# Designed miniproteins, single chains, continued (5), part 70

Each design is a single chain, and the fold is of that chain. pLDDT is the mean over its residues in the fold that is shown.

## One batch from the design tools (miniprotein)

Design m18586
Fold by ESMFold2-Fast:
Structure m18586 (fold): chain A 58 residues (1-58)
Amino acid sequence: GGSPEEAAARGAGAQAAGAALRNPEAKDYGTLGQKHGLAGDAEAGAKYVALAGRALGA
C-alpha cells in the first residue's frame, strides 16, 4: 500500500485501540467487523483487521 492507505490503516488501528481500552466489549465488535470487512472489502478489511489486532496487543 501507499502512504494514504497506511495513514487510513493507522487511524483505524488507533481508534480500535482506544475503543478497547474504554470498552472491552469493543473487542467483540472488532471480531464482527473483521468478518464483515473481509466479506465486503477483502483488501481494506484485511488491513484494518491486521492493524486493529496489533493495536489491541492481542
Scores: mean pLDDT 55

Design m18587
Fold by ESMFold2-Fast:
Structure m18587 (fold): chain A 80 residues (1-80)
Amino acid sequence: TEAKRRQESRQRVPEAEKRTEEVMREVEEMEERGDYEGMQKKMEEFLEELKPYFESTKAAIRKFREWFEKRLRERLEKLE
């Protein structure tokens, strides 16, 4: 079971990278519209999507989280 999950996770790594790019693009569009609630929801949905494959997608999750947090911080600072 675990070996099968690891194989499936490895097959999904390229898909996770592509999905990360798609989500980043969608978040950028939401940022331009000032839809910060949508940005947060999109992040939560993406992390839940990758949760079953966490070990194989950990690098993608970390990269996305750091990118998203930096973006939100910069945007919130402009509003203050």
Scores: mean pLDDT 67

Design m18588
Fold by ESMFold2-Fast:
Structure m18588 (fold): chain A 62 residues (1-62)
Amino acid sequence: KDEKIKELEERIEEEREELKEEMEELRNAPEDIEEIAREIGEVLREIGEIFELELELKKLKK
């Protein structure tokens, strides 16, 4: 139980760092609509992954 909680917390931290990097890429994206759309998609994907991991962690901490 504790080991699984720690693994999820580490995974969430990793995904949060990836989200931060994707948001930074979005801020620095050139004025190219296609590239901007792609970066927005990556940010949304990372948010979804973090949300799923946070829910899993919440269930284990019950």
Scores: mean pLDDT 75

Design m18589
Fold by ESMFold2-Fast:
Structure m18589 (fold): chain A 66 residues (1-66)
Amino acid sequence: MKELADYAYEKAKEIAKEMGLSDEYVENAGALARLKALREKVKTKEEAEKIAKESAEHIKALAEQS
């Protein structure tokens, strides 16, 4: 569980950096992905990757509205 949450955190940061987000938004994307992975009790790497991508996209949308 924690390992998949940590994986989601790292993957979300990677995706957010590739999207060109600032370091602050990159950290926010990672933190959101980790929180969601823990809350949803993800059991597979594929689920963690999906949460990472969704979290990065969510933070990107919030950054664009600011």
Scores: mean pLDDT 82

Design m18590
Fold by ESMFold2-Fast:
Structure m18590 (fold): chain A 55 residues (1-55)
Amino acid sequence: SKIEELKERLANGEKVTTGEIVDALIEEGKDPSTRLRASTDSFLEKLKKEAKERL
């Protein structure tokens, strides 16, 4: 899934953009329009934490 791809990219030290996070949320059936800021910020922090745990 796009979410798993983002996790792998962050684990590899790659930069992830807000647009990529929005696309991943859309693919998971989440509406980014009404909660874009809260979802992308919180979601990105979660992905970063998971990437660090994999290292």
Scores: mean pLDDT 65

Design m18591
Fold by ESMFold2-Fast:
Structure m18591 (fold): chain A 78 residues (1-78)
Amino acid sequence: MPELSPLEIRVLEALAKRGAATARELAEELGVSQSTVSRTLRRLEALGLVARDPETGRYTLTDEGILLARELIAQGKM
């Protein structure tokens, strides 16, 4: 299981609630810079937890990301 930072958990939670979001939308929702969110999303994408649509720039949870988000909710971490 990947070890996640608090911000990575918040990004997964936001995507689980929204279905899809851009780095800009996540930055506005989470109160952090777009650069911080973009770096966080790249790490989550490298872990196979999120996928980016190259045409829209929107990120969505992968099947593995959905399963991990459900586990984090069950653990009270989301």
Scores: mean pLDDT 82

Design m18592
Fold by ESMFold2-Fast:
Structure m18592 (fold): chain A 58 residues (1-58)
Amino acid sequence: GAAIQDAVLEIAKILGVSNPDLTLGIEALKSSSPAAIIGTLLSAGVSEALASAVASSV
């Protein structure tokens, strides 16, 4: 939902990713389980606390 999109936008700002990478990230999060979301965000360098918060918004 909107909360996931807002969280992804804030993460993208922190990581400095471009708009195309952001679009792919949003699509991946929409189709992923909470565990997959956490794994993807941790691999991108996002903190465990923030990754868990995003996953709990699904």
Scores: mean pLDDT 62

Design m18593
Fold by ESMFold2-Fast:
Structure m18593 (fold): chain A 144 residues (1-144)
Amino acid sequence: SKKEEIWREFGERYAEVLDLPPDDPRVQAVIGRYYQDLLLVFDEKELKAYQLHQKGVELAKQGKYEEAKKLYEEAIELDPNFALAWHNLGVLLAELGKYEEAKEYFEKAIEINPEYRLAWLNLGKLLEELGKYEEAEEYFEKAR
């Protein structure tokens, strides 16, 4: 399928940056391209979920965190397998100081995509914030 082709191409590009930290801008650019390629093959619900997510990202950049949160929640209701939206909701909740809720959403992103290195990294950082240093080390190893 076209989605399988896009996933293969993503894997090829991701392999070139696998040695970099998951929050490196070059890694994030490869992931961003993956979602841009997906735009042309999304069904109506997937496309609407992505559009709500992108609007949420823009509101979060403006510091409108409660409005961004609602849009991310609407996106995951439309597409519960949208790992990026679960991850970004986790990031937003961590910024709001809601660390236990942020942990649950990072765990959801990882459940959907166990190879989501940035979610493992952010979960590790959040566990350090909660004082769970030994658990944080385990998750940092998964993020590489």
Scores: mean pLDDT 83

Design m18594
Fold by ESMFold2-Fast:
Structure m18594 (fold): chain A 68 residues (1-68)
Amino acid sequence: SMEEQIRLAEGAIAYLEKHDPELAKELRERLEEAVRRKDVAEVSRILAEMLQKASELEEQKRKEEEAK
């Protein structure tokens, strides 16, 4: 449901804000606009982008931990 996608997106945004606050702000604004327009397809695309970025940041963090 859109409600579940929004909940997942909020979690991803919180994670992204910790690591890349500018990107998180951009994605939050895009999500809010898509929700306002009831554009379920755009909400799904934004959520996928958020999850992809969060995954990339976790991978970079693992490489940094390995480099220490």
Scores: mean pLDDT 79

Design m18595
Fold by ESMFold2-Fast:
Structure m18595 (fold): chain A 55 residues (1-55)
Amino acid sequence: MEELAEEAERLVTLAVIADPELGSRAGKEVGRLLKEGKYEEALEVARKAREEAGV
């Protein structure tokens, strides 16, 4: 669980660096999902954001 949260946060950080607007929006959604305990959904959002940001 904690490893999934760390990976999601890492991917969001990469997305923010590549595309701050897209990454910031994804970061808010990931944060919400992590608070709800939806770790796999948070990881999927983070991965999609990274890919959309081109990283």
Scores: mean pLDDT 80

Design m18596
Fold by ESMFold2-Fast:
Structure m18596 (fold): chain A 87 residues (1-87)
Amino acid sequence: SLLERARELALELARRGASKEEAVRAGMLELLRLVLEEDREALEELLKALPEIEEAIKNSSLFSPEQVEFARELLERLKEAKRELEE
């Protein structure tokens, strides 16, 4: 599964000395990368969440700084994916 492969990357990074936060973030970004390559339906579902992610960043007082930073990275990768899909 895509989630299993993302988890394996997170665990590998943790073994190499990455912080738990860094490892989890990298695993989630790898999951996004795998979705872009292998699961069009999951990609389309994630793209539907773009407005909600943008709204979350704008209302950052509801989230920790680390969550806001992750949301920004996720937003940028989703915008890039949408651009590539439309080209």
Scores: mean pLDDT 67

Design m18597
Fold by ESMFold2-Fast:
Structure m18597 (fold): chain A 62 residues (1-62)
Amino acid sequence: SELARQLAEIVGRYLDRGEPREEIRQRLLEIGLTEEQAQRFIEALDSGPAALGEVVQEILSR
């Protein structure tokens, strides 16, 4: 799905380049996530890859 591809690109960019959280949040909103979904994603980045995977799966299942 297009959303899955865009989320993967955002994650990859963060892992490769250490992009600031505010820029990540802005990109998430631009691809159509709600503020709540973007906030959960940012919190999951700080919690580790397992938490991030769970949040991504929730977003994609909606």
Scores: mean pLDDT 78

Design m18598
Fold by ESMFold2-Fast:
Structure m18598 (fold): chain A 75 residues (1-75)
Amino acid sequence: ALEEAKEYLERAAEIAREAVEEGLAPESVAREAEEARRNVEKIREEFGLSPEEMAELARRAAEELEELVERRREA
């Protein structure tokens, strides 16, 4: 479960980095995604989330970011 959260946050960080490279997002988005990826265990502990809850939040964050970037590419 926690490894799944890390995988989803790595995916989100990659999406954010590529979006910045394509001019679809500001550098701050890539920095925030990378910070979340590095601090996943700390975030989980600070908010008292289970590994499963953290994985679900990370999955939704990655999906939301991918959807937003996709819409900007189509615009």
Scores: mean pLDDT 78

Design m18599
Fold by ESMFold2-Fast:
Structure m18599 (fold): chain A 72 residues (1-72)
Amino acid sequence: SLEETTEKAVKLALEAKKLAEEAEKLKESDPEKAKKLFREAAELAEEIRELLEKLSPEDQEKVVKAIEEALK
């Protein structure tokens, strides 16, 4: 359902944000770990893109708005 897809996309977006923020903190002290965390965040972003590609443009807009609200 659209609701289940939205919930999953929001969860992935929040995880990606957390990984990217942790990676940013580690850039100077542990660049290799930072690189791995940025890669993991990028992989989660790709999963969101794949979920969105299965939806109509109208439903894509609804999911994107839900992600934007959750990331505030």
Scores: mean pLDDT 87

Design m18600
Fold by ESMFold2-Fast:
Structure m18600 (fold): chain A 56 residues (1-56)
Amino acid sequence: MKVKAIKDFEARLPTELTLKKGDILEVLKFVGDNFWLAKDKDGKVGYVPASFLEEV
């Protein structure tokens, strides 16, 4: 599932991805209510806040 970041997010943990508004990501897993596991354009995999994402 493709999603777009609707705002910037700064990773605080090495398991998280840093997002910039407008970044396109592929969601790999819905891990919990607040965070999803996603892959960015560079192939990096990490957790991202679901509330910062919009389905494309």
Scores: mean pLDDT 82

Design m18601
Fold by ESMFold2-Fast:
Structure m18601 (fold): chain A 82 residues (1-82)
Amino acid sequence: AQEDIERAKEALEKGNYDEAVRLFGRAIAKDPNNAEAYLLLGEALLKRGDYEGAVFAYKQAIKIDPNNERAKELLKKAEEKL
């Protein structure tokens, strides 16, 4: 839900990456076709140093929204960290 995404973005800004991952995970559980939630989950995972998790999340965002150029750029950057 949008509330979980807003709270997760706030946690991400504060550096609370584990909380951000949990809240984005909740948003995805409620709406598994939310490309934005997967994109932001990937960003939180990158900041936590979970590069494999970030790659997975960005691939899911692209699968849901194939025209999302930002997700494609972030996927490439995350794969360079593996």
Scores: mean pLDDT 84

Design m18602
Fold by ESMFold2-Fast:
Structure m18602 (fold): chain A 59 residues (1-59)
Amino acid sequence: SMEEIEKIAELTGLSLEQAKGIVELSKLVSDEVAIQYLMKHAGLSREKAEEAVRLAKKA
């Protein structure tokens, strides 16, 4: 799980703490809601947000 969190941080340019937040968010909401949240609040492209959510589910 830590390895996937590190990959999210590296992919997104966010901190490890923020990457952990993405993992927790992915457990609480649908994939599409998590993707939209990351695009709006983290400024990620849709492609990067989709990859971050995919990694979060594996974590």
Scores: mean pLDDT 83

Design m18603
Fold by ESMFold2-Fast:
Structure m18603 (fold): chain A 56 residues (1-56)
Amino acid sequence: MSEEEREEAARNAAAGVLAAGGDEEQAKRTYEEVLAAKTALEADKAGTRGVIEAAS
């Protein structure tokens, strides 16, 4: 996964958190977790976890 792809995935995951009802802190946390991911699978799991937590 390239740095650009990781940044885009992180931004999209953060937007997903906000859309699910999460706050800005949750969105930033999810963004940071996705940016720390080394693989597309890890990025996807981090993003999905953030959205699920926001929706709860």
Scores: mean pLDDT 82

Design m18604
Fold by ESMFold2-Fast:
Structure m18604 (fold): chain A 91 residues (1-91)
Amino acid sequence: EEEARAAALEAARAAAEAARAAGGDPAAAGAAAVGAGAADFGAMLGAEAAAEGARAAAANARAAAERSGGEGAKEAARRAEEAARRAEAAA
């Protein structure tokens, strides 16, 4: 439970980094931030919700990375995906 929540929070943080790395694209930044918010919310509701939120954060971080094309955004998206997998495994 706590491990799933910690991983979801890590996914949210990585999604926020992807949004920041996307910088000049407000739509990509907004999508990643929405994903980060979903992960944070999920972390508060227990392991299953945390895993679901982490998956949403990873998906939105990936979208931000694809839209911006920047290496920083791509790396942040990969971290969000890894954190989402850990959250799911811990649930």
Scores: mean pLDDT 73

Design m18605
Fold by ESMFold2-Fast:
Structure m18605 (fold): chain A 68 residues (1-68)
Amino acid sequence: SMERKAAVLLTSAGILLVAAETTEDEEVRRADAEAAIELAEEAKKIGSEKDKEEAEKLIKRAEEIIRK
């Protein structure tokens, strides 16, 4: 189902953000954060309003990681 797909995308984005936050490698941090944004954006296209809200939080978190 689309709901299940959105959940998987959001979970995967969260895992990538944990990896980005724990790495000392700037290139890896950026790549993982950018990948998390892509997954969260896909979740926004197919998810519920609640999934979109969670995706927006993940995107903001990823953008903050990239800015540092």
Scores: mean pLDDT 87

Design m18606
Fold by ESMFold2-Fast:
Structure m18606 (fold): chain A 106 residues (1-106)
Amino acid sequence: RELEVLNLIRKAEIAYNQGKYDEAIEYYKKALELDPDSPLAPELYANIGRAYYKKGKYDEAIKWYEQALALDPKDASAYRFLAKVYEKKGDTEKAEQWRKKAEELE
């Protein structure tokens, strides 16, 4: 399964870099389904969130970043992305909250 998971992640990264965000999301989700307990799971949740952000799907991006943070609550980068997503939604109060949380962890 590990080799298959890594192959799916590579395909997702290629799709993401080509702007094919739906394909990237599908490959990342398949990787999570094959090994949901992987040490890479927080990163995969964050990468799905990032792809939704690129599509302008901010509510979906938030949900996937929240899952990433549930697995790795000290990921300053994920908090910075949440702040960026809330800024795009015009929620300046939540954007500031998450930005401060990221700064506390750095």
Scores: mean pLDDT 85

Design m18607
Fold by ESMFold2-Fast:
Structure m18607 (fold): chain A 76 residues (1-76)
Amino acid sequence: SKAEEQAKKLIEDAEELREAVKRGEVSVEDALAGVERGLEALKQLKEKYPNSKEVEEAEEKLKELKEELEELKEEE
């Protein structure tokens, strides 16, 4: 439960960064740094909860968001 709650928050934080980039409130570089910090936090959660499917799914989601942000940077 705690792992699921923390994983969901990390996804929400990363999605907020993506929306902030779209609004011009945050640079792509700053959003990428934020997503990278989220991935580090998920790695630590995975060490504490190695069998958490929610943590693993959140890690994949944040990697997907990172790729999306990198594509946005390259198209600018």
Scores: mean pLDDT 81

Design m18608
Fold by ESMFold2-Fast:
Structure m18608 (fold): chain A 59 residues (1-59)
Amino acid sequence: MKERKLELETRLGILEMQAFIFEDEEALELLRKARENIEDLEKMEKLLKEAEETLKKKL
């Protein structure tokens, strides 16, 4: 349970760096929402997945 939270927080940090480098405002907004929902791991994971999909489309 604590391991899952750490995994999602780590993934959030990596995606934030990628979104910043690529200047992907849409991904940054999704990642901001994920950070706000850190207490809801399921919702956070969904938002992280959406950010990953958005970043993949821009590449």
Scores: mean pLDDT 78

Design m18609
Fold by ESMFold2-Fast:
Structure m18609 (fold): chain A 95 residues (1-95)
Amino acid sequence: MDERGLEALELLGEGDKAFKEGKYEEAAELYRKAAELWPGDPIIEEALATALEKAGKYEEAAKIYRRLAERFEAAGAESLAEFYRKKAEELEKKA
């Protein structure tokens, strides 16, 4: 949580900036580094999947959305789980 969490939040912020500038591949790399420092955080995983989707990396994005769906289903958040399952299915058709 401590130093790794702070570094992950900094990388998430830099990724958000890159994403807003349309630099989706750069944003995905920054989000990926954040995910390595803070594994399993759904906010970071969603940011990474969205950046990969915008960068055209549909197969990679779909895998992360599938993982998010399974996590939210296990947590009882059925509406969120269904949303991410649908996202993954749509991207799998584009890959």
Scores: mean pLDDT 84

Design m18610
Fold by ESMFold2-Fast:
Structure m18610 (fold): chain A 104 residues (1-104)
Amino acid sequence: NISVPQLSEEEAKKEFTRVLLEIRDLLATNTKLTQEQRDIIQEALEEALLVFEDPKTPLPTKQLLIERLKILKSYLKNNNVEGAVSAAKELKEFAQNTKEQLEE
């Protein structure tokens, strides 16, 4: 088991922003995505951002959001459209489940 180093709140914010911008650049340059697939990915990014910016979201959960963004980025970088859409759906589900828990 590889222990991922714990990020500070400031480090998590910088890392999340960096990966999010890298994904947006990959979406802008990708010619293989349909509009429907782009919409799925964009919706997942919007849900992830809302959860990440919620002050009630724990730091470990923010770190998991960053790792899920990195998975999505890797699929986009490799032009694996099907993998990217799947990763985006999983990211959206994770974000929505977290949001529901924060409504306590």
Scores: mean pLDDT 84

Design m18611
Fold by ESMFold2-Fast:
Structure m18611 (fold): chain A 52 residues (1-52)
Amino acid sequence: SMDQLLERLRERARKLKEEARKSKDPVESQLLEGSADLAEAMVRWLERKEAE
């Protein structure tokens, strides 16, 4: 369901941010942060679509 997908994407974003914080490689950290930002953007887009 959409609600389950949204929650999984939110959890994925949280985990990516945590991995970015733990990473000692600045390139890896930046890629993980970017991936988390994309996941959060997808959540916002999907929530907006479901609400409309």
Scores: mean pLDDT 84

Design m18612
Fold by ESMFold2-Fast:
Structure m18612 (fold): chain A 96 residues (1-96)
Amino acid sequence: SLEEEMERLIKNLEERIDKASTDPFERDVLIAMLRMQSAVAKLESQRSTGKIKELSEKIAKLSDEMIEAIRAGDVDKAKELAKEIAKLLKELKKLE
C-alpha cells in the first residue's frame, strides 16, 4: 500500500540521517539527494498550477530546511522535516 511504502521510505531516510550525523561522506550524499529533490520540486511547481504547485513549493522549501538541519547536526529536526516531506509526497502522488 502507499501507506506502507511511505513508512518504509521514512524509516530508510531516518537511518540515512543517523549515518549523516557521524559520517561526512553519508552527510554529503544525503545533502546531494535532498538538493536534487528540492530542484525537481521547484521545476514541478514552475510547470504546475493549483494544489500540485502548492505541494511542490512546500516540498522544495522543506527539502531546503532539511538540508540546513543536517548541516547544523539537528538530527531531531531533520527527522521531523523528513516525515513532513513524506506526507506531502504522499498527497502529491494521490493527484497523479
Scores: mean pLDDT 87

Design m18613
Fold by ESMFold2-Fast:
Structure m18613 (fold): chain A 64 residues (1-64)
Amino acid sequence: MDVTDENLLTTFEVLIRQSGLSPEKQAELRAQGKKAIEAGDREKVKELLVSLGMPESVAEHLAS
């Protein structure tokens, strides 16, 4: 895995954990994030980060 992809996954894990969602929902979001990162779907990565409380500008930068 690319270092950038690993950093994005780590960021997702931190935000998902802080979201207060159930463990099952957290696992689903983590899987969706990993899939989007591996597919290079920057728009989906950005949407997921924003949905977890990250500012849009920061999410766009990290998803690039």
Scores: mean pLDDT 76

Design m18614
Fold by ESMFold2-Fast:
Structure m18614 (fold): chain A 141 residues (1-141)
Amino acid sequence: MPLDRYGWSLEVSRVLRALAIGDLETAKALIEEDPSLLFERDKYGQTLLHRIAEAILDLPDLRELALELLEFAVRLRPEAALIQNDYGQTPLHVLAEAAPVVDPERLEAFFELVRRLEPRALEIKNDEGLTPLEIFEKNLA
């Protein structure tokens, strides 16, 4: 398959475009058609889940749609939450940085979902030695 400028397949770029225009149903359908897209890494080791988590943090107008897409993808392939980028961060480390701008109960419910499906993802430490829940707790203070 042809790659975009970030080293992803065009299908990963299509998921991110669908999310960017608020087309959640197209984004979900593309992931359901090929769940292997969740394991594809860009030139920085980032996956689709890392980019969706970044959208929750950085893009307030897309935050609820991005959070719903992230939950959908993790339910479909929980092990994708284990993937670390070149900075030691999982998608959950990126998501935990959103604690000041997302309802804490909503994020806590998501972390409890991950604890049931792939508890190993909550135990991974980033380059600062922090787990996703340690970042979340620091951001609640």
Scores: mean pLDDT 84

Design m18615
Fold by ESMFold2-Fast:
Structure m18615 (fold): chain A 61 residues (1-61)
Amino acid sequence: MLTPEERALVGRAMGRVGRGRVSLEEFKEAVGRPDAEALFAKADVNGDGYIDAADVEALQK
């Protein structure tokens, strides 16, 4: 489960990219944190190597 701060970082990365999908490299660039890879793994709920709208919806439940 993501913290509210981690969810905000995911939302920021999604907004930064603007395509409704974020790769690991795009996520690392957008969040600028040493733990970005671990956060990406937590946010990539379906394990497809991207954070998309479905992952964000699952994280907001």
Scores: mean pLDDT 73

Design m18618
Fold by ESMFold2-Fast:
Structure m18618 (fold): chain A 58 residues (1-58)
Amino acid sequence: SRARELLERGRYDEAIREAEEELKRDPNNTEARLLLAAGLARSGRHAEAVKVVKPLSE
């Protein structure tokens, strides 16, 4: 996906945005959830990354 390509290029902010958009369209999209978590973790936002991989959050 686009989010994966952005992650591979080090464009973490853009990858996070793309993954969030994909996840909002399909909340059960495991790939988008993992890409979002990866982008957050690589940008140092580890607490937010952990929340994203949980099945349910507030």
Scores: mean pLDDT 78

Design m18619
Fold by ESMFold2-Fast:
Structure m18619 (fold): chain A 82 residues (1-82)
Amino acid sequence: AEERAEELIERAEELLERGDLEGALEALAEAARLAAKMSEEQIRRLRELIRRLADAAIAAGDRELATRAVGVEILVIGELLD
């Protein structure tokens, strides 16, 4: 689970660097479902990437994508509270 989480975090970082915001959202959403199995460092990196995605979406004027990025943060919180 932690290994899969690491793969998804690294993929999201790569996709954000390429400007593939939709791809980054998909990777981050999948990673969020694994939040309960993540280390604190992985959770910190995941949340930082979600913030970067939201900022990039806002800068691009993509309100729908920015809203979906916030939704991924809510999923992370939900997994951690369960």
Scores: mean pLDDT 85

Design m18620
Fold by ESMFold2-Fast:
Structure m18620 (fold): chain A 100 residues (1-100)
Amino acid sequence: MRDLVQQVASGFSQQTIQQVRDVVQTALDTVQTSSDTEQKDIVISAMRDIYSISVYHNSPQQTINLIRQIIRQVRTMSSQQNVNFMQYMNQILTQQLRQQ
């Protein structure tokens, strides 16, 4: 999963990274107050928003395909794995924005 997150982030433009990071941060803030059963749905919804943003900004097809792969993996992961994944994604996206 970590390698997939890094590849997705590297495929985004700076404008796309900004919008995707905001979606990830909002999802993380929401999961902090959510039940374990709601956390998975929140993460899946956030990933669907990230997919839509990526398509809107004409991200590379490889990047879009990796997002689809992440969505499939998130559906099979535990709530703890989903939270850890979102925290890591937020860290990588924030790091990419600070390099601007």
Scores: mean pLDDT 83

Design m18621
Fold by ESMFold2-Fast:
Structure m18621 (fold): chain A 56 residues (1-56)
Amino acid sequence: SAAEEKEKEEKKKKLLEEETELSVEHLEAAVNGDYAKIDELEKEIEKVRKEYEELL
């Protein structure tokens, strides 16, 4: 339905925005040498990417 397609597109947009935010945090953690945070953020980015792939 049109409603389901709209919800799917909105969810995709939110996931892309979330990935962008996590990527910025990852860069900041890298600049600060916070390896524990880098590892945590990489796992979160992978999770967001998998959720996005499930919507394809």
Scores: mean pLDDT 85

Design m18622
Fold by ESMFold2-Fast:
Structure m18622 (fold): chain A 60 residues (1-60)
Amino acid sequence: AALEAARPFIVRELVRAGLSEEEAEEIARKAMAESKDASQALVLAGQLTRERLEEREREE
């Protein structure tokens, strides 16, 4: 599917934002499952990424 073709791009963007590849893949998969298209998946993945980064800041 076209959405699956976007997954490696989404994962790379999340890693650039500060996530590990494991976290980026988990978040990308969740965002893609809940989104109708690649742009929605990117927006949702960005929101989930902010949540993960906030949790990491509290762990440090």
Scores: mean pLDDT 76

